Designed miniproteins, single chains. Designs and how they scored, part 90

Each design is a single chain, and the fold is of that chain. pLDDT is the mean over its residues in the fold that is shown.

## One batch from the design tools (miniprotein)

Design m3119
Fold by ESMFold2-Fast:
Structure m3119 (fold): chain A 78 residues (1-78)
Amino acid sequence: MVEKEVNSIEELKNLLEEAKEKGVDHMVINTKEGITVVATRLPDGTYSYQILDKNNNSVGSSTTIEDTVKKVEELIKK
């Protein structure tokens, strides 16, 4: 398991892209706003992304980096 902290949406996107390119099985990314992204590699080589708020409640999920980044950005703006 890899755990990382990011200070921007750009850092989040870059870490998710790097994890996908390197075939990382599981990564937990925390934002400075307290949002957590859990990236899990599935048996077919695709990824599942779960988004948790600062209280660890599930607030979204996606199967693409683009949708994950968009959802996190929307949560930070609220």
Scores: mean pLDDT 82

Design m3120
Fold by ESMFold2-Fast:
Structure m3120 (fold): chain A 105 residues (1-105)
Amino acid sequence: DEEVRKLRREAAVLFTSASIHYVAGEFSESLGDKATAEADYRQAGELASRAVRLLKDIAERGAATPDDQQMLKSLSELLKEVAKKTGSKEAEEAAREAEKVAEEI
């Protein structure tokens, strides 16, 4: 399915971007730049949450693969770390949704 391949590619790009922002946030935090760190962590959470929604769409179509399940597990861990850094309830809820979707695959 061409549409499923497109969704999976977009999810992978979002996950990669979220990971980059998380690492950038840790780097800024290490330099004492709390404002830049907070912005990067928040962006990581937003991008990771979007990736979870795309993978959920793939799962709802009955097209989820073991690789999709593994990406959801990785996204859940990333979102848990974002929640620890930011105190974001939205990131915590997105992490739980990622775990739930992975369990349904």
Scores: mean pLDDT 91

Design m3121
Fold by ESMFold2-Fast:
Structure m3121 (fold): chain A 68 residues (1-68)
Amino acid sequence: SATDYLNKATEALKAGDYDTAVQYLAEALKLEPDIDKTYEGLMLLRPIMDVYKGNFSDLIARARELAG
């Protein structure tokens, strides 16, 4: 599920593995393309927003580019 990929992305970010986190986030975006545009989707993204120290919009843009 998209939530399983988001959980893996959160783990990767906590470990400092940005590239792995982007890959898992891209898989979540393939399943839920509007995840960053809905209240429910933003609530699912909250753990990533809490642990990611960089620009969240840039992270989403990179994952979306990878998702196609």
Scores: mean pLDDT 84

Design m3122
Fold by ESMFold2-Fast:
Structure m3122 (fold): chain A 89 residues (1-89)
Amino acid sequence: SEEKKKLLEEFEDAAEVILEGAKAMGLSPEDLEKVEELLAKAKELLEKGVSKENLLQAYLYLAEAHAVAAGLDEEAKEELREKVKLAVE
């Protein structure tokens, strides 16, 4: 559907920014692998189907990838998770 295409395009753009940011920050190979894995999980959920459950989980993976890339602590990660839940609900 057009909505799915738009969502995937927006996801690809966000994923690219996160990966570019992580590389620019000089993240370890291990942390870069974590970022890539989380982004891949989000993409797989969106490819499977666009539902509120899949959208929420995909956005949570995206937020975790961003948190790893930005070097956020556990408290900041929790704040991001709550913000994502509010945005999708």
Scores: mean pLDDT 79

Design m3123
Fold by ESMFold2-Fast:
Structure m3123 (fold): chain A 55 residues (1-55)
Amino acid sequence: MAAEIAELAAAGRDVEALALGLTASAEQAHKIAEQLRAQGREEAAGVAEAASMLS
């Protein structure tokens, strides 16, 4: 998790910044990932899913 957080912070992307915030709530991160996948945003969904799984 620490390495992933450092990478996300360095990237400064909106989706990745949201993933950092959602790390405090794994369930919310998982829900966001499902919504993003439903909309075809698989790369963003992957980031959110990883945050939820690493919690």
Scores: mean pLDDT 59

Design m3124
Fold by ESMFold2-Fast:
Structure m3124 (fold): chain A 74 residues (1-74)
Amino acid sequence: SMAELREKAKALVVKKVNEFLKESDGKTPEEMRKLKQKYIEDLRKELKALGVPDEEIERIVAAVEQHLDGLIKM
């Protein structure tokens, strides 16, 4: 169901954001930008593998990218 897909997508997003935070610790803004690109691409691929619709993937990715960009600018 879509509800089950949303729960799996949510868990994946939380996992990826936490992994980004751990891996970004002590990195420069340049390194964090490269890391962000890798995590966003990996997230897109994993959401697609879960069967999340393309429109929903783009909404999720946009929200995650905005959040990570905020962290890099701090």
Scores: mean pLDDT 85

Design m3125
Fold by ESMFold2-Fast:
Structure m3125 (fold): chain A 98 residues (1-98)
Amino acid sequence: SLTEKAAERIIAALERHREKVKDTHPEVAEGLDELIARVRELLAQGKSLTELFQEVARGIKELLEKYKDDPEARKALLELGGDVTDIVNELVEEEKKR
């Protein structure tokens, strides 16, 4: 399904960013692991694509607030947010082709 494909791409993006920060910002990596687990839980519960995107956006926002005084952590989280936005835009474009 489109939701499963979206969830796989989002989880892959979260995992890539988690690997980038795991050695320098282990607490941010832990927060991303929790967000990955939450996305998997919502997918298992049959939640909509919109609910998955809202949860990812909320999780990134909460991490940005928690690490607001850490410019390197903030930069990494903003880059993650950009990647998630790109995934959303690509999925919207793919849906238009159906």
Scores: mean pLDDT 83

Design m3126
Fold by ESMFold2-Fast:
Structure m3126 (fold): chain A 78 residues (1-78)
Amino acid sequence: SEIEKEVEQGLEYARKLIEEARKHLENGDYEKALRLVEQALSELDAIIKYASDEMKKKATELKNEVQRLLEEIRKKLE
């Protein structure tokens, strides 16, 4: 299915954004890490709306990880 491929690509893209955000967080580039995490969250919110139950579970787990990372980055900025 075209939609399933788009969901898989969206999840992979979100994972890459999260990995890049973690690298920027480690390097002290907090504002760039914040932008990447917010982009990942936006991608996950978009795909959750039309994902299958299995992919929705994976997207939700990843979204929870992104939200924890977002909070960590925000604490570094304040």
Scores: mean pLDDT 85

Design m3127
Fold by ESMFold2-Fast:
Structure m3127 (fold): chain A 77 residues (1-77)
Amino acid sequence: MKAIEEAKRLLKKDGTPESLVRATRIIMESTDLPPEKVNEILTEVVRDVALELGASQEEIDGLKTFTELVELVRRLL
């Protein structure tokens, strides 16, 4: 999905909460999916961004919540 790639680019630029909000908006505007499905997609995007920024699969798999994933991305940037 084009929205997924755009969301990843935004997160990789600065990893700020503002970029996360913008990424969420892009997914919502592009997909017209219910909030639960948008949250699933956003979680997948954050996991992929963490991997691309140099996090190990082990680090990502060790995280239990979406908040921990977001904090990992912020620390890597």
Scores: mean pLDDT 74

Design m3128
Fold by ESMFold2-Fast:
Structure m3128 (fold): chain A 93 residues (1-93)
Amino acid sequence: KKELERKASSALTGGSIRAIGGAFDAKLAGDKEKEELYLKASELLTKASKYFNQGDYEKAVEYVREARRLLEEAGDKGGAEVAEEAARLLEEL
């Protein structure tokens, strides 16, 4: 249980940092649509972390899955994979 919680927390944090970085890179490139997708994904991952800290793993999974879809739409396959791993770990809790 504790090990899965640590892994889930790490995946959520890593996913959020990656999404923020993607938004910054998109902004520098002038890609407003991609910037908005990354910012929304970061917001959803922040909401997932909030529900995770409250013990609501089902809601945390919902927000992570939404973030994964937005990251795929942004073309960030690596970010989508990090989000999918976070969802998988949360579903095991």
Scores: mean pLDDT 85

Design m3129
Fold by ESMFold2-Fast:
Structure m3129 (fold): chain A 56 residues (1-56)
Amino acid sequence: SMLDEQVERLIRGYEALFGKNTIENEADRAALVTLGRTHGFSDEAIEAALARLEAR
């Protein structure tokens, strides 16, 4: 789906910028949210990316 494509792009961007693929603390969460907001990702895509990375 278009949402899945957005989630994959956001996760790849997070991995590229921060060198990690997990959300382990509040700073990691804030970094992903800021990245998503700054690049115009939807709230739904940001929350889905957070859920996926927090489950790792």
Scores: mean pLDDT 85

Design m3130
Fold by ESMFold2-Fast:
Structure m3130 (fold): chain A 77 residues (1-77)
Amino acid sequence: DKKIKELEKILKKLIEAAKKNDNKEVIELQAEIMRILNDLGMTDLAIDFANEVGDARENNDIKKIEELAKKVLKKVK
C-alpha cells in the first residue's frame, strides 16, 4: 500500500528529527503522520499518537517520541 510506505518513510524521518532535537520538523512530521493515519482509517491510533507525542514534548522527552514513532511503525506493518 502506497500510503503505508509513505507513513513508514515519515515515521523514520520523525525518529531522525527527534534524535536531532529538531522541534519544528517533529511538529510538521507529527501533523503529516496524523493525516496519513486518518486516511488509512486508523483514527484511534492517530488520536493516541498525537496525545502521547504532545505529552512527550511537554516533558521534553525526545526518547519517548522516538519510541512512539517505532511503536506506530510496528503497528502499520
Scores: mean pLDDT 80

Design m3131
Fold by ESMFold2-Fast:
Structure m3131 (fold): chain A 90 residues (1-90)
Amino acid sequence: MKKLEELRKKALKAVDEGNRQEAIDYIAEIMKLVGASDEEVQEFKELLEKVGLTPEELRRVIDLAYRGRIDFEVALALLQIKLYTDELAK
């Protein structure tokens, strides 16, 4: 899966460079290649942009997406919960 490996490398590089938005964009492309619907990818991307994930959490999301181990319904629910808890921590 040459394109998946290339996207994974680019996503990890974006995290290392502190480019959160670029990392999220590459995660979305990885999810599309592993069979997520366009609607699931867009919803997940929007939540990732709102949630204050650490670089280590972003690296973990990249690994899970690359391996096709993300249950998208559960991942969306967890991101929504984290967004809510991050808002409460203001």
Scores: mean pLDDT 75

Design m3132
Fold by ESMFold2-Fast:
Structure m3132 (fold): chain A 96 residues (1-96)
Amino acid sequence: SELKKKIKEIIEEAAEKIYEAMEKNNPEKAEELKEKFVKEAEELAKYLESLEPEKLEEILRTAEEALAKGLAVATAENEAERVAMEAVLEIIRLHL
């Protein structure tokens, strides 16, 4: 699926940029963050491809609400995870 491939690539790009931004301040946390979000990108891509169009719209709406209200941020344990989650949700919003 073109959609699955594009979403995966965009999420991976966001993870790389977040990793690069953090590596100078904390290399260990940056590496953990990159590994976590690359894995989440793979799982998200598989999940999205399995959904009907109506469910894709539901996910988009939920992602937009979570980003706007900071709900995804509230589930993050630290600022690095928060920034990564916000980036992922924004990318999903732009491409769904």
Scores: mean pLDDT 58

Design m3133
Fold by ESMFold2-Fast:
Structure m3133 (fold): chain A 73 residues (1-73)
Amino acid sequence: MDKRRAEIKAALVRIVSKAEKELTELGQEDKIEELQQALADLVGANMDVLSPEEVRERMEKLAKEFIEKAKKE
């Protein structure tokens, strides 16, 4: 089994869980599915090109920027 894919999947689950909690606290739970889709698309585009650490960092950045934008809207 590909350890790279397992590491990326574990990071995705962790990042999504944290972001879901934060979006719910903001009253933006309707945006959870949009964030999940954006993160899945990022993983799909980068998982064969970047290291698991680089994919994780990009996922964390995307989630942070998404939540910061949600706070402004």
Scores: mean pLDDT 80

Design m3134
Fold by ESMFold2-Fast:
Order: sequence, then structure tokens, then C-alpha cells
Structure m3134 (fold): chain A 94 residues (1-94)
Amino acid sequence: SLEEAKEEAKKLIKEVKEKIKELKERVKASKVLSEEEKEGILASLEGLEEHLKELEKKLEEAKTVEEVEEIKKKVETAEEALKGLEKWLAETAP
């Protein structure tokens, strides 16, 4: 149903937002990353947070399951980007 699809997408957005928050704290706490590297990564994470806020707004306005699934795919793309960053941080700045 439309309501179920929206609930699933909203849950995914919440999970991705929490992961961004976790990664921001990890980047800030790093003793290995330079200040320039930290600034660049934090700026990218902030841009991703803004993108998720826009997707959350579009989700509220969505009228079909198809529109919700398109939003969900964009959130999943953001999640994959975060997993890539998390892996890089684990290998480069443990």
C-alpha cells in the first residue's frame, strides 16, 4: 500500500541520517585525517543531509507507490555512498 511504502522509505531515510551522524563524529574524532580532508568529507556529508531533507519533503508529497519507490532508490544510492565512505575510513583512518 502507499502508506506501507511511505513508512518503509521514511525508516530508510532515518537509518541513513543516523549513519551520516555517526560518520561525522568519526571524521571529527580522527587523529589520522588532515583538517583539509575532514573539511572536505564533512562538507560532502552535509550536502547528503540536505539531499535527504529534500527527498523527505518529496516523500510527504508523493501520491503513488511508484513515486515512493523512485525516492527510495535515491535514498539507497545515498546509503551505498555512505557504505563506501565507511569502508574507506576503516582502511585509511581506523
Scores: mean pLDDT 87

Design m3135
Fold by ESMFold2-Fast:
Structure m3135 (fold): chain A 93 residues (1-93)
Amino acid sequence: SELLKKVEELTKKLTKEEIILLFKLLSLWSEGADKEKIDEVYKKLSEEAKEIFEILKENLGDVDKTQELLAVIFDVLEENLEKEELQEIREEI
């Protein structure tokens, strides 16, 4: 899928700090946090991280597609981050 390749390429451009912010935003979104709090975190994201968030948000109604997108993101993280850093990210979700 062209969408999966795009998300892979975008994720490879993110720093550890940007990845943590992205997952904080996803957690807030999934918990139904206030729009103001979501917007505050969103504004701190890079353009690449914002694009990943919008892709995930648009596909939330498709469980299979969301699962595939998240799998691609975690595959990139597992290749580029240490186990301790991955655990820190998982605790933010």
Scores: mean pLDDT 78

Design m3136
Fold by ESMFold2-Fast:
Structure m3136 (fold): chain A 118 residues (1-118)
Amino acid sequence: MEQEKVDEARDLLFEAIQALEEGNYEKAVEYARKAVDLAEGVDPSLAAQAHLILARAYLKMGKYEEAVEAADRAIKVGNPVIKAEAYRLKSEAYKKMGKTEEAERFQQKADELEKEVS
């Protein structure tokens, strides 16, 4: 039963990534949100990846506040690689919102996390 949820969430995450690459950001959000719902509480790594795709899609759509929220959720449950990417996306969103000093701090956090995994 848990495996069925993980398998469906993985397929949905793959669909979300394809939609994101094709520029269909609304569809990427739909698939990634469903992947989160299935993975949350079952597979933290898969949930973190789905939150990261949500952050990327929202950022591309100009939904910067939603992008930050999704990035924060990815940071909470993600490994250092996911956290580094989430901090970069959060930095880009803050920069787009005119919060340049906060954006610089998040970029520095991403750079520090990348040095730990290199």
Scores: mean pLDDT 86

Design m3137
Fold by ESMFold2-Fast:
Structure m3137 (fold): chain A 90 residues (1-90)
Amino acid sequence: MLSPILQKALDVLIERLHAEIEKDLRENFESMSEEEIEKKKQLYVDGAREAAQRVSDLLKASDEEKKLMVDRMSQSTRSKFEELVEELKK
């Protein structure tokens, strides 16, 4: 289960994702129904939860394990981790 801090960060990210996804879908797919928009938002929410769980697992690791995990991370994963850490500081 996610820590309270990660859960709060995830809730904020989900709120932002809902606004961005709705805007993108309405601008690019004018004929899309409200039901399809809600389905797309749910798909992104599920992806965000998986990402938060991976970050939670990294934070629970020892300093030596964290270093090995970071060294094994792709540039994309590392960037997403840094963004989530900045959100956790708020």
Scores: mean pLDDT 61

Design m3138
Fold by ESMFold2-Fast:
Structure m3138 (fold): chain A 79 residues (1-79)
Amino acid sequence: LKEKIEEASKEITKLALEAFKRLDQTDNPAEADRILDEFREKAKEIASKLPEDVAKKYIENIDVLVEITRRRLRARRAA
């Protein structure tokens, strides 16, 4: 179980880093939303393979990360 959680965490982190690099390359709000939605869907797919209790917490954290990132991008565009 620990190995599965660690691998899922690593894969989700890799997806997040790749998404953040793509976000740094775009000032288009629609493109940014698409990148965040793609990350959310892929990360949730990985998390859903974990036991229900663990998956729920990971999914909640993914939603929080996406919302925080979206807020940061809004602040950047306003500047």
Scores: mean pLDDT 79

Design m3139
Fold by ESMFold2-Fast:
Structure m3139 (fold): chain A 82 residues (1-82)
Amino acid sequence: LSELQKLVAQAYVALEEGNLEEAIEYLEQAASLIPDEFADEKKQVLELLEKARQALKEGDEETARKYLLQALGVIGEVLEKL
């Protein structure tokens, strides 16, 4: 739980600094810590992170940032239910 929160905080810092690749890496680690009872939310997060990674490969930082913010929202919902 606390490790999940730390990874989310690190992802937020990376986003503020414009380090979108690092933000994706921190959120991928955070997603791996989501319990199996939240399998649907975990799947949504992983799909959003893949879309963010693809957008970055195409040079679309605005789209990548939007997907990362959506992933953070889903993780936030999981954290509220834990």
Scores: mean pLDDT 85

Design m3140
Fold by ESMFold2-Fast:
Formats: structure tokens, C-alpha cells, sequence
Structure m3140 (fold): chain A 104 residues (1-104)
């Protein structure tokens, strides 16, 4: 399953590789929040993403699913903020939500 593949990948990473992946992901979500005009929500989104990856790396699937649901909710708010202003961002966020939902 996509979730099992992601867990195995994260567990196979060194601490340095994991930290680098996490920092790239954090920067991506900060940029998404900024492009959606919701830069004030970036710290909350980044924290949820960190907790999500931490739970996955520790094999805590139930906790990871809980954080994924919270991430999806924030991304849906960002879609609503971006509607009529940034169609490309809306499409990218819809794709991201689909990927996260396929892991649930």
C-alpha cells in the first residue's frame, strides 16, 4: 500500500536524510500557505506535517492518520481561499488531498 511504502522509506532513512526530507516538506507547506494567502496558518500546518512524519517514522499508523485528517482540513481551507485567484494552486492542493486520502 502507499502508506506502507512511505513508512518503509522513512524508516530506511538516516537521521540526517530524514531531517533533510522533513525540512524540504516544511518549506513546501509554508510556500503553499503563503500562495493561498494564509501565511498566518503556516506554523500550524508545518507542526501537523512534522507530527505526521514523526508518527509514520515511529510506525504509529493511527496517530499518523489523525494528523493526516487535520492536514487535509487545513488544505481544504486553503483551496477555499485560493478559489478564483490561483487555479493552479487549487489543482495542486486537490491532488495532495487525494494522495493523503489514499493513505487513510
Amino acid sequence: SPLEELINRLKSLTDAEYKALLERSKKRYEQIAKEAGMEDKAPELVKLVEEFFEALRNGDVETAKKYAEKIIKLLEEMIDAAKGKNPELVRDLETEIKILKEML
Scores: mean pLDDT 87

Design m3141
Fold by ESMFold2-Fast:
Structure m3141 (fold): chain A 77 residues (1-77)
Amino acid sequence: MTISELLEALQSDDPEVLEEAVRALEALPAKRQLAVILALSGVKELHPAVVALLERLAAGHPSPEVSRAARELLRII
């Protein structure tokens, strides 16, 4: 799944597509996770499953940049 495909899937109303996208984002390398989180900053209403993933990334990720980006996004949605 490309980053563009992942961004579309994270905004899907199909639960199966959304679950796959959440799992894919969680499995990405830190650099790519950061890119996706930054792209999501333009979206004011995120699905609860995406919010839950952002909370997990904010609470415990080896990359401080990813944790910070997730926390900052959670503050503005």
Scores: mean pLDDT 77

Design m3142
Fold by ESMFold2-Fast:
Structure m3142 (fold): chain A 69 residues (1-69)
Amino acid sequence: TVTLTPAQEAANRAVIREVNAYLDGKITPEEALARLEAELAKIPGFTQEQRDAVLAAVRRHLAAVDEME
């Protein structure tokens, strides 16, 4: 079983929150990504590369959802 670090758990929680807000129609994909970037910047022990990877993954996911019309 893969255990998450506290930083990874915090990042996962932030991703779920912002993606759910977007899916509920409350915010735009750009707003969701901006809010997620701000939340990831607050997480101690998270590297720039890890933050960039999470943002890239979420951006790719949101783009795929938009293209599946």
Scores: mean pLDDT 75

Design m3143
Fold by ESMFold2-Fast:
Structure m3143 (fold): chain A 90 residues (1-90)
Amino acid sequence: SDEEILATVEEALKLAGEYFKFSDEEAWKEEVERLLKQLREKLPSLSEEQRAALLAAATRLIDLIKANASPEELQRAFLELLARLDRATR
């Protein structure tokens, strides 16, 4: 569902902020809100494949953070989620 995708992406991005400890926490919170707003507007027009890809990327990042995966794996998963969000919101 759209609600599940939005909630999972939000959790992934918030956990990424906590893990990577971005120097400007407020700027990251604003970026997360911006991305979620754009995703909410685009979700109804996304294919089932695009929806599944977003959910999978967000879930993967959450799972890797919770498992204390390597910094390299976490960075790759984070960048992949951002890339999929960029494609979905264009």
Scores: mean pLDDT 85

Design m3144
Fold by ESMFold2-Fast:
Structure m3144 (fold): chain A 89 residues (1-89)
Amino acid sequence: SMEEIKNNPDLGLALLEIALFVTAVSLVGKPKELVPEAHREAQRLAEIVAKNTGIKVESVEVRVEGDTLTIRAKTNAGEVGASVSLTTG
């Protein structure tokens, strides 16, 4: 329930991490030009998770280094992130 999520910031962080991972996976096999789309989508999902869990999202970062896409979010309850390879799509 929502009360359980609001009373458990670790669960909120886990939900955020899953959302960032799903966003990253959706970009596997796609060109780097989609990184701005990933940033906008990750930020939107982070805001939705924050609104529903009570976690405050401070920043969202999307980085591509070589063949690796990393999405990170910093919150008042901790930092979460996901990394995926863009070459295994």
Scores: mean pLDDT 74

Design m3145
Fold by ESMFold2-Fast:
Structure m3145 (fold): chain A 70 residues (1-70)
Amino acid sequence: SSSERLLEALQRGAAVAASGDLSRVPELVALTGDPDPAVRFAAREALLGLHRRTGSAEVAAAIAAVDRRR
């Protein structure tokens, strides 16, 4: 269900932000293409949180790419 996908996206995003694990960035980027707009929003917020925590240029580029696709 959409609620299950949203919860998974939020938990995954929180874990990535907490660990700073940049290898998970492709998973978050994939979720920004989810059919559910709530999941897309949660994934983008997770990328923003990861960028705030790490300062990674790779994460910033991923966010810019997501914003160009919308």
Scores: mean pLDDT 76

Design m3146
Fold by ESMFold2-Fast:
Structure m3146 (fold): chain A 84 residues (1-84)
Amino acid sequence: GTEAGQLAVDGARSGNVIAAANGGYEAGKHGDPEAVLRMAEASVEAGNPRAAYLAGTGAIQGGKLSGNKEAVDAGERAKRLGEA
């Protein structure tokens, strides 16, 4: 991943929902489902499911913009992880 992607994962893990939402959107826009899932999993594991939900929401928006179905699907999974 890029440095920005790594910062987004770390921010999401710490409960920074803005970093999670923006990171998810960028990952979705660039068609990177693995980055979306890494953000969601790190957020939930750290006890910050809201960050996983927002990463998923951003990824769905970015994935739809780029036409990347795999990123949209990853975003939907991230949202479900945040709702569990």
Scores: mean pLDDT 81

Design m3147
Fold by ESMFold2-Fast:
Structure m3147 (fold): chain A 89 residues (1-89)
Amino acid sequence: PSPATLATNAMMLVLAAIVSAQLGEFDSAVEAAKGAYDLARQAAPHLTPEELRELARIFRKGAEQLRSLGNDEAAKILEETAAELERMA
């Protein structure tokens, strides 16, 4: 897949994690967050600094929502991913 496709799929998995947490499917939310991390990590070396900052922003917003839903484990994965993306930008 292209880097743009990987980044888009990572964003979709952030949304999937939030939806799973809203449904009370906490383990599914964690699994989606891990998938988002894997795809973001694969895309990151091929993204511009602007794209890295935007992806990090989306992950941070996702982490905030997951914490508000009580899924600290999934939130931590997204927060750590955002920090890695910000360091690469």
Scores: mean pLDDT 88

Design m3148
Fold by ESMFold2-Fast:
Structure m3148 (fold): chain A 91 residues (1-91)
Amino acid sequence: MSEPNISPEEMVKELIEVLKISKEDMLKLLKETNPELYKLIEKELEELVKKRIEYLEKNPNLSEEELENLKDKTQEEIEKIIQEGKKKLEE
């Protein structure tokens, strides 16, 4: 087992920062490259990231395993939102 370099509270803060940056970058990219997709998924993506950040802020003592699972789950949900949006545009 590797020794943790940062506290659980610091890991939570790092994940919140990553989620905020990733959301902003993704929304910027979508707005520039696919404005129709942006219009369809912006609200869902904003709500998903906001929900995850609020959960992390309310639960600052999550384990490393819980943080990894939450990160993976968030990425899966983001990808699903994008895929569903793309399918709606192909109708």
Scores: mean pLDDT 77

Design m3149
Fold by ESMFold2-Fast:
Structure m3149 (fold): chain A 69 residues (1-69)
Amino acid sequence: MTEEQREEEGREALEAARELIEEAETLSVAEQAAAYILAIAAANLGLEEEARRLIEELRKAIARKEAAE
């Protein structure tokens, strides 16, 4: 796997995770887990800082959804 391919896969994983966070109205446990796994995958592919920021956004989204209940 080339460095460029690894970075591209990482970006795709981050985009998929952001889409889950933004589009999920309720953020079920499965959606939360999927977003977290995608962020970890991106970190392993070299996008650690972007993955960290996404995880912070996920935590905030979870808190907002819980507060809405």
Scores: mean pLDDT 75

Design m3150
Fold by ESMFold2-Fast:
Structure m3150 (fold): chain A 99 residues (1-99)
Amino acid sequence: ATATASVSVTALEPQEITEVGTGTSPDLVLTVKALNDGKVEVLEVTSEQLADGSAKVTAKVLALEAGATVEATATATNGTVTVSLYVDGKLVASTTASA
């Protein structure tokens, strides 16, 4: 399954992007990317398995300039959760968890 979320952030305000994979497809890849050529700093990336067997991934991002926009995309694939964060096309963080 694929899920997409977008968030607009203001300068110096941390934002959380969270995606949850379903229990029927425990493999989840989350990609976060800047959309408006704004500067975004990645503060934290976490993944966890929930009690219902789904996987949850959370990225905390901070806009360094007003109007920065990021997009999160989650894709389920084959029994693992991978979170990959891209800012302006550059990979800045990645983590993997078993669902």
Scores: mean pLDDT 54

Design m3151
Fold by ESMFold2-Fast:
Structure m3151 (fold): chain A 95 residues (1-95)
Amino acid sequence: SVSELQQQLEQLQVEADQLELEAGKLFANLSESKIEELEKLKKRVEELLRRAQELRDQARRLGAPQSFLDRLDELISRLQSMGDFLSEEIKKLKA
């Protein structure tokens, strides 16, 4: 149902906010000793991105309104940006 899709999107948004908070804490004390923690955070971002993409596919199949799909696209873009940033920071620390 639309209500179930909305609840799933809200849960993904909460989890994304938690990942951003954790990323902020790591970035405040960034060093090569944090590479393992950054790699683990990156995996969690990639897993959440996969879940968001699956929800988007499900929502499209169920004929969800464009406003809902736009919210998912915003979340997906946010998670992609976070993943890209983590990848670049990890590369810099390994250089």
Scores: mean pLDDT 88

Design m3152
Fold by ESMFold2-Fast:
Structure m3152 (fold): chain A 87 residues (1-87)
Amino acid sequence: SLAQAIAEAVRAALEAGATGAAVARPDGYIVLDAGASQETIDAAREAARKHGRWALAVSAPDQERAERAKRAAQEAAPELTVVGVVT
């Protein structure tokens, strides 16, 4: 199910070194916030609206961790639009 895919993607991102995650519906409504900064929340909303798809934004303190978290999440949920944020 989509709910399971979202839960697995968020978990995969956090295990890969993400410090926060936010999930948005295609309309931009935030359905999950796991320690996300405002920048991460805004990134999820923008990505979801722009692509008309469910989006997950993952944040990390550096580019390498952000890229790892994004890849882990994308592998767990290929149907999501995943974006990385350095914060």
Scores: mean pLDDT 85

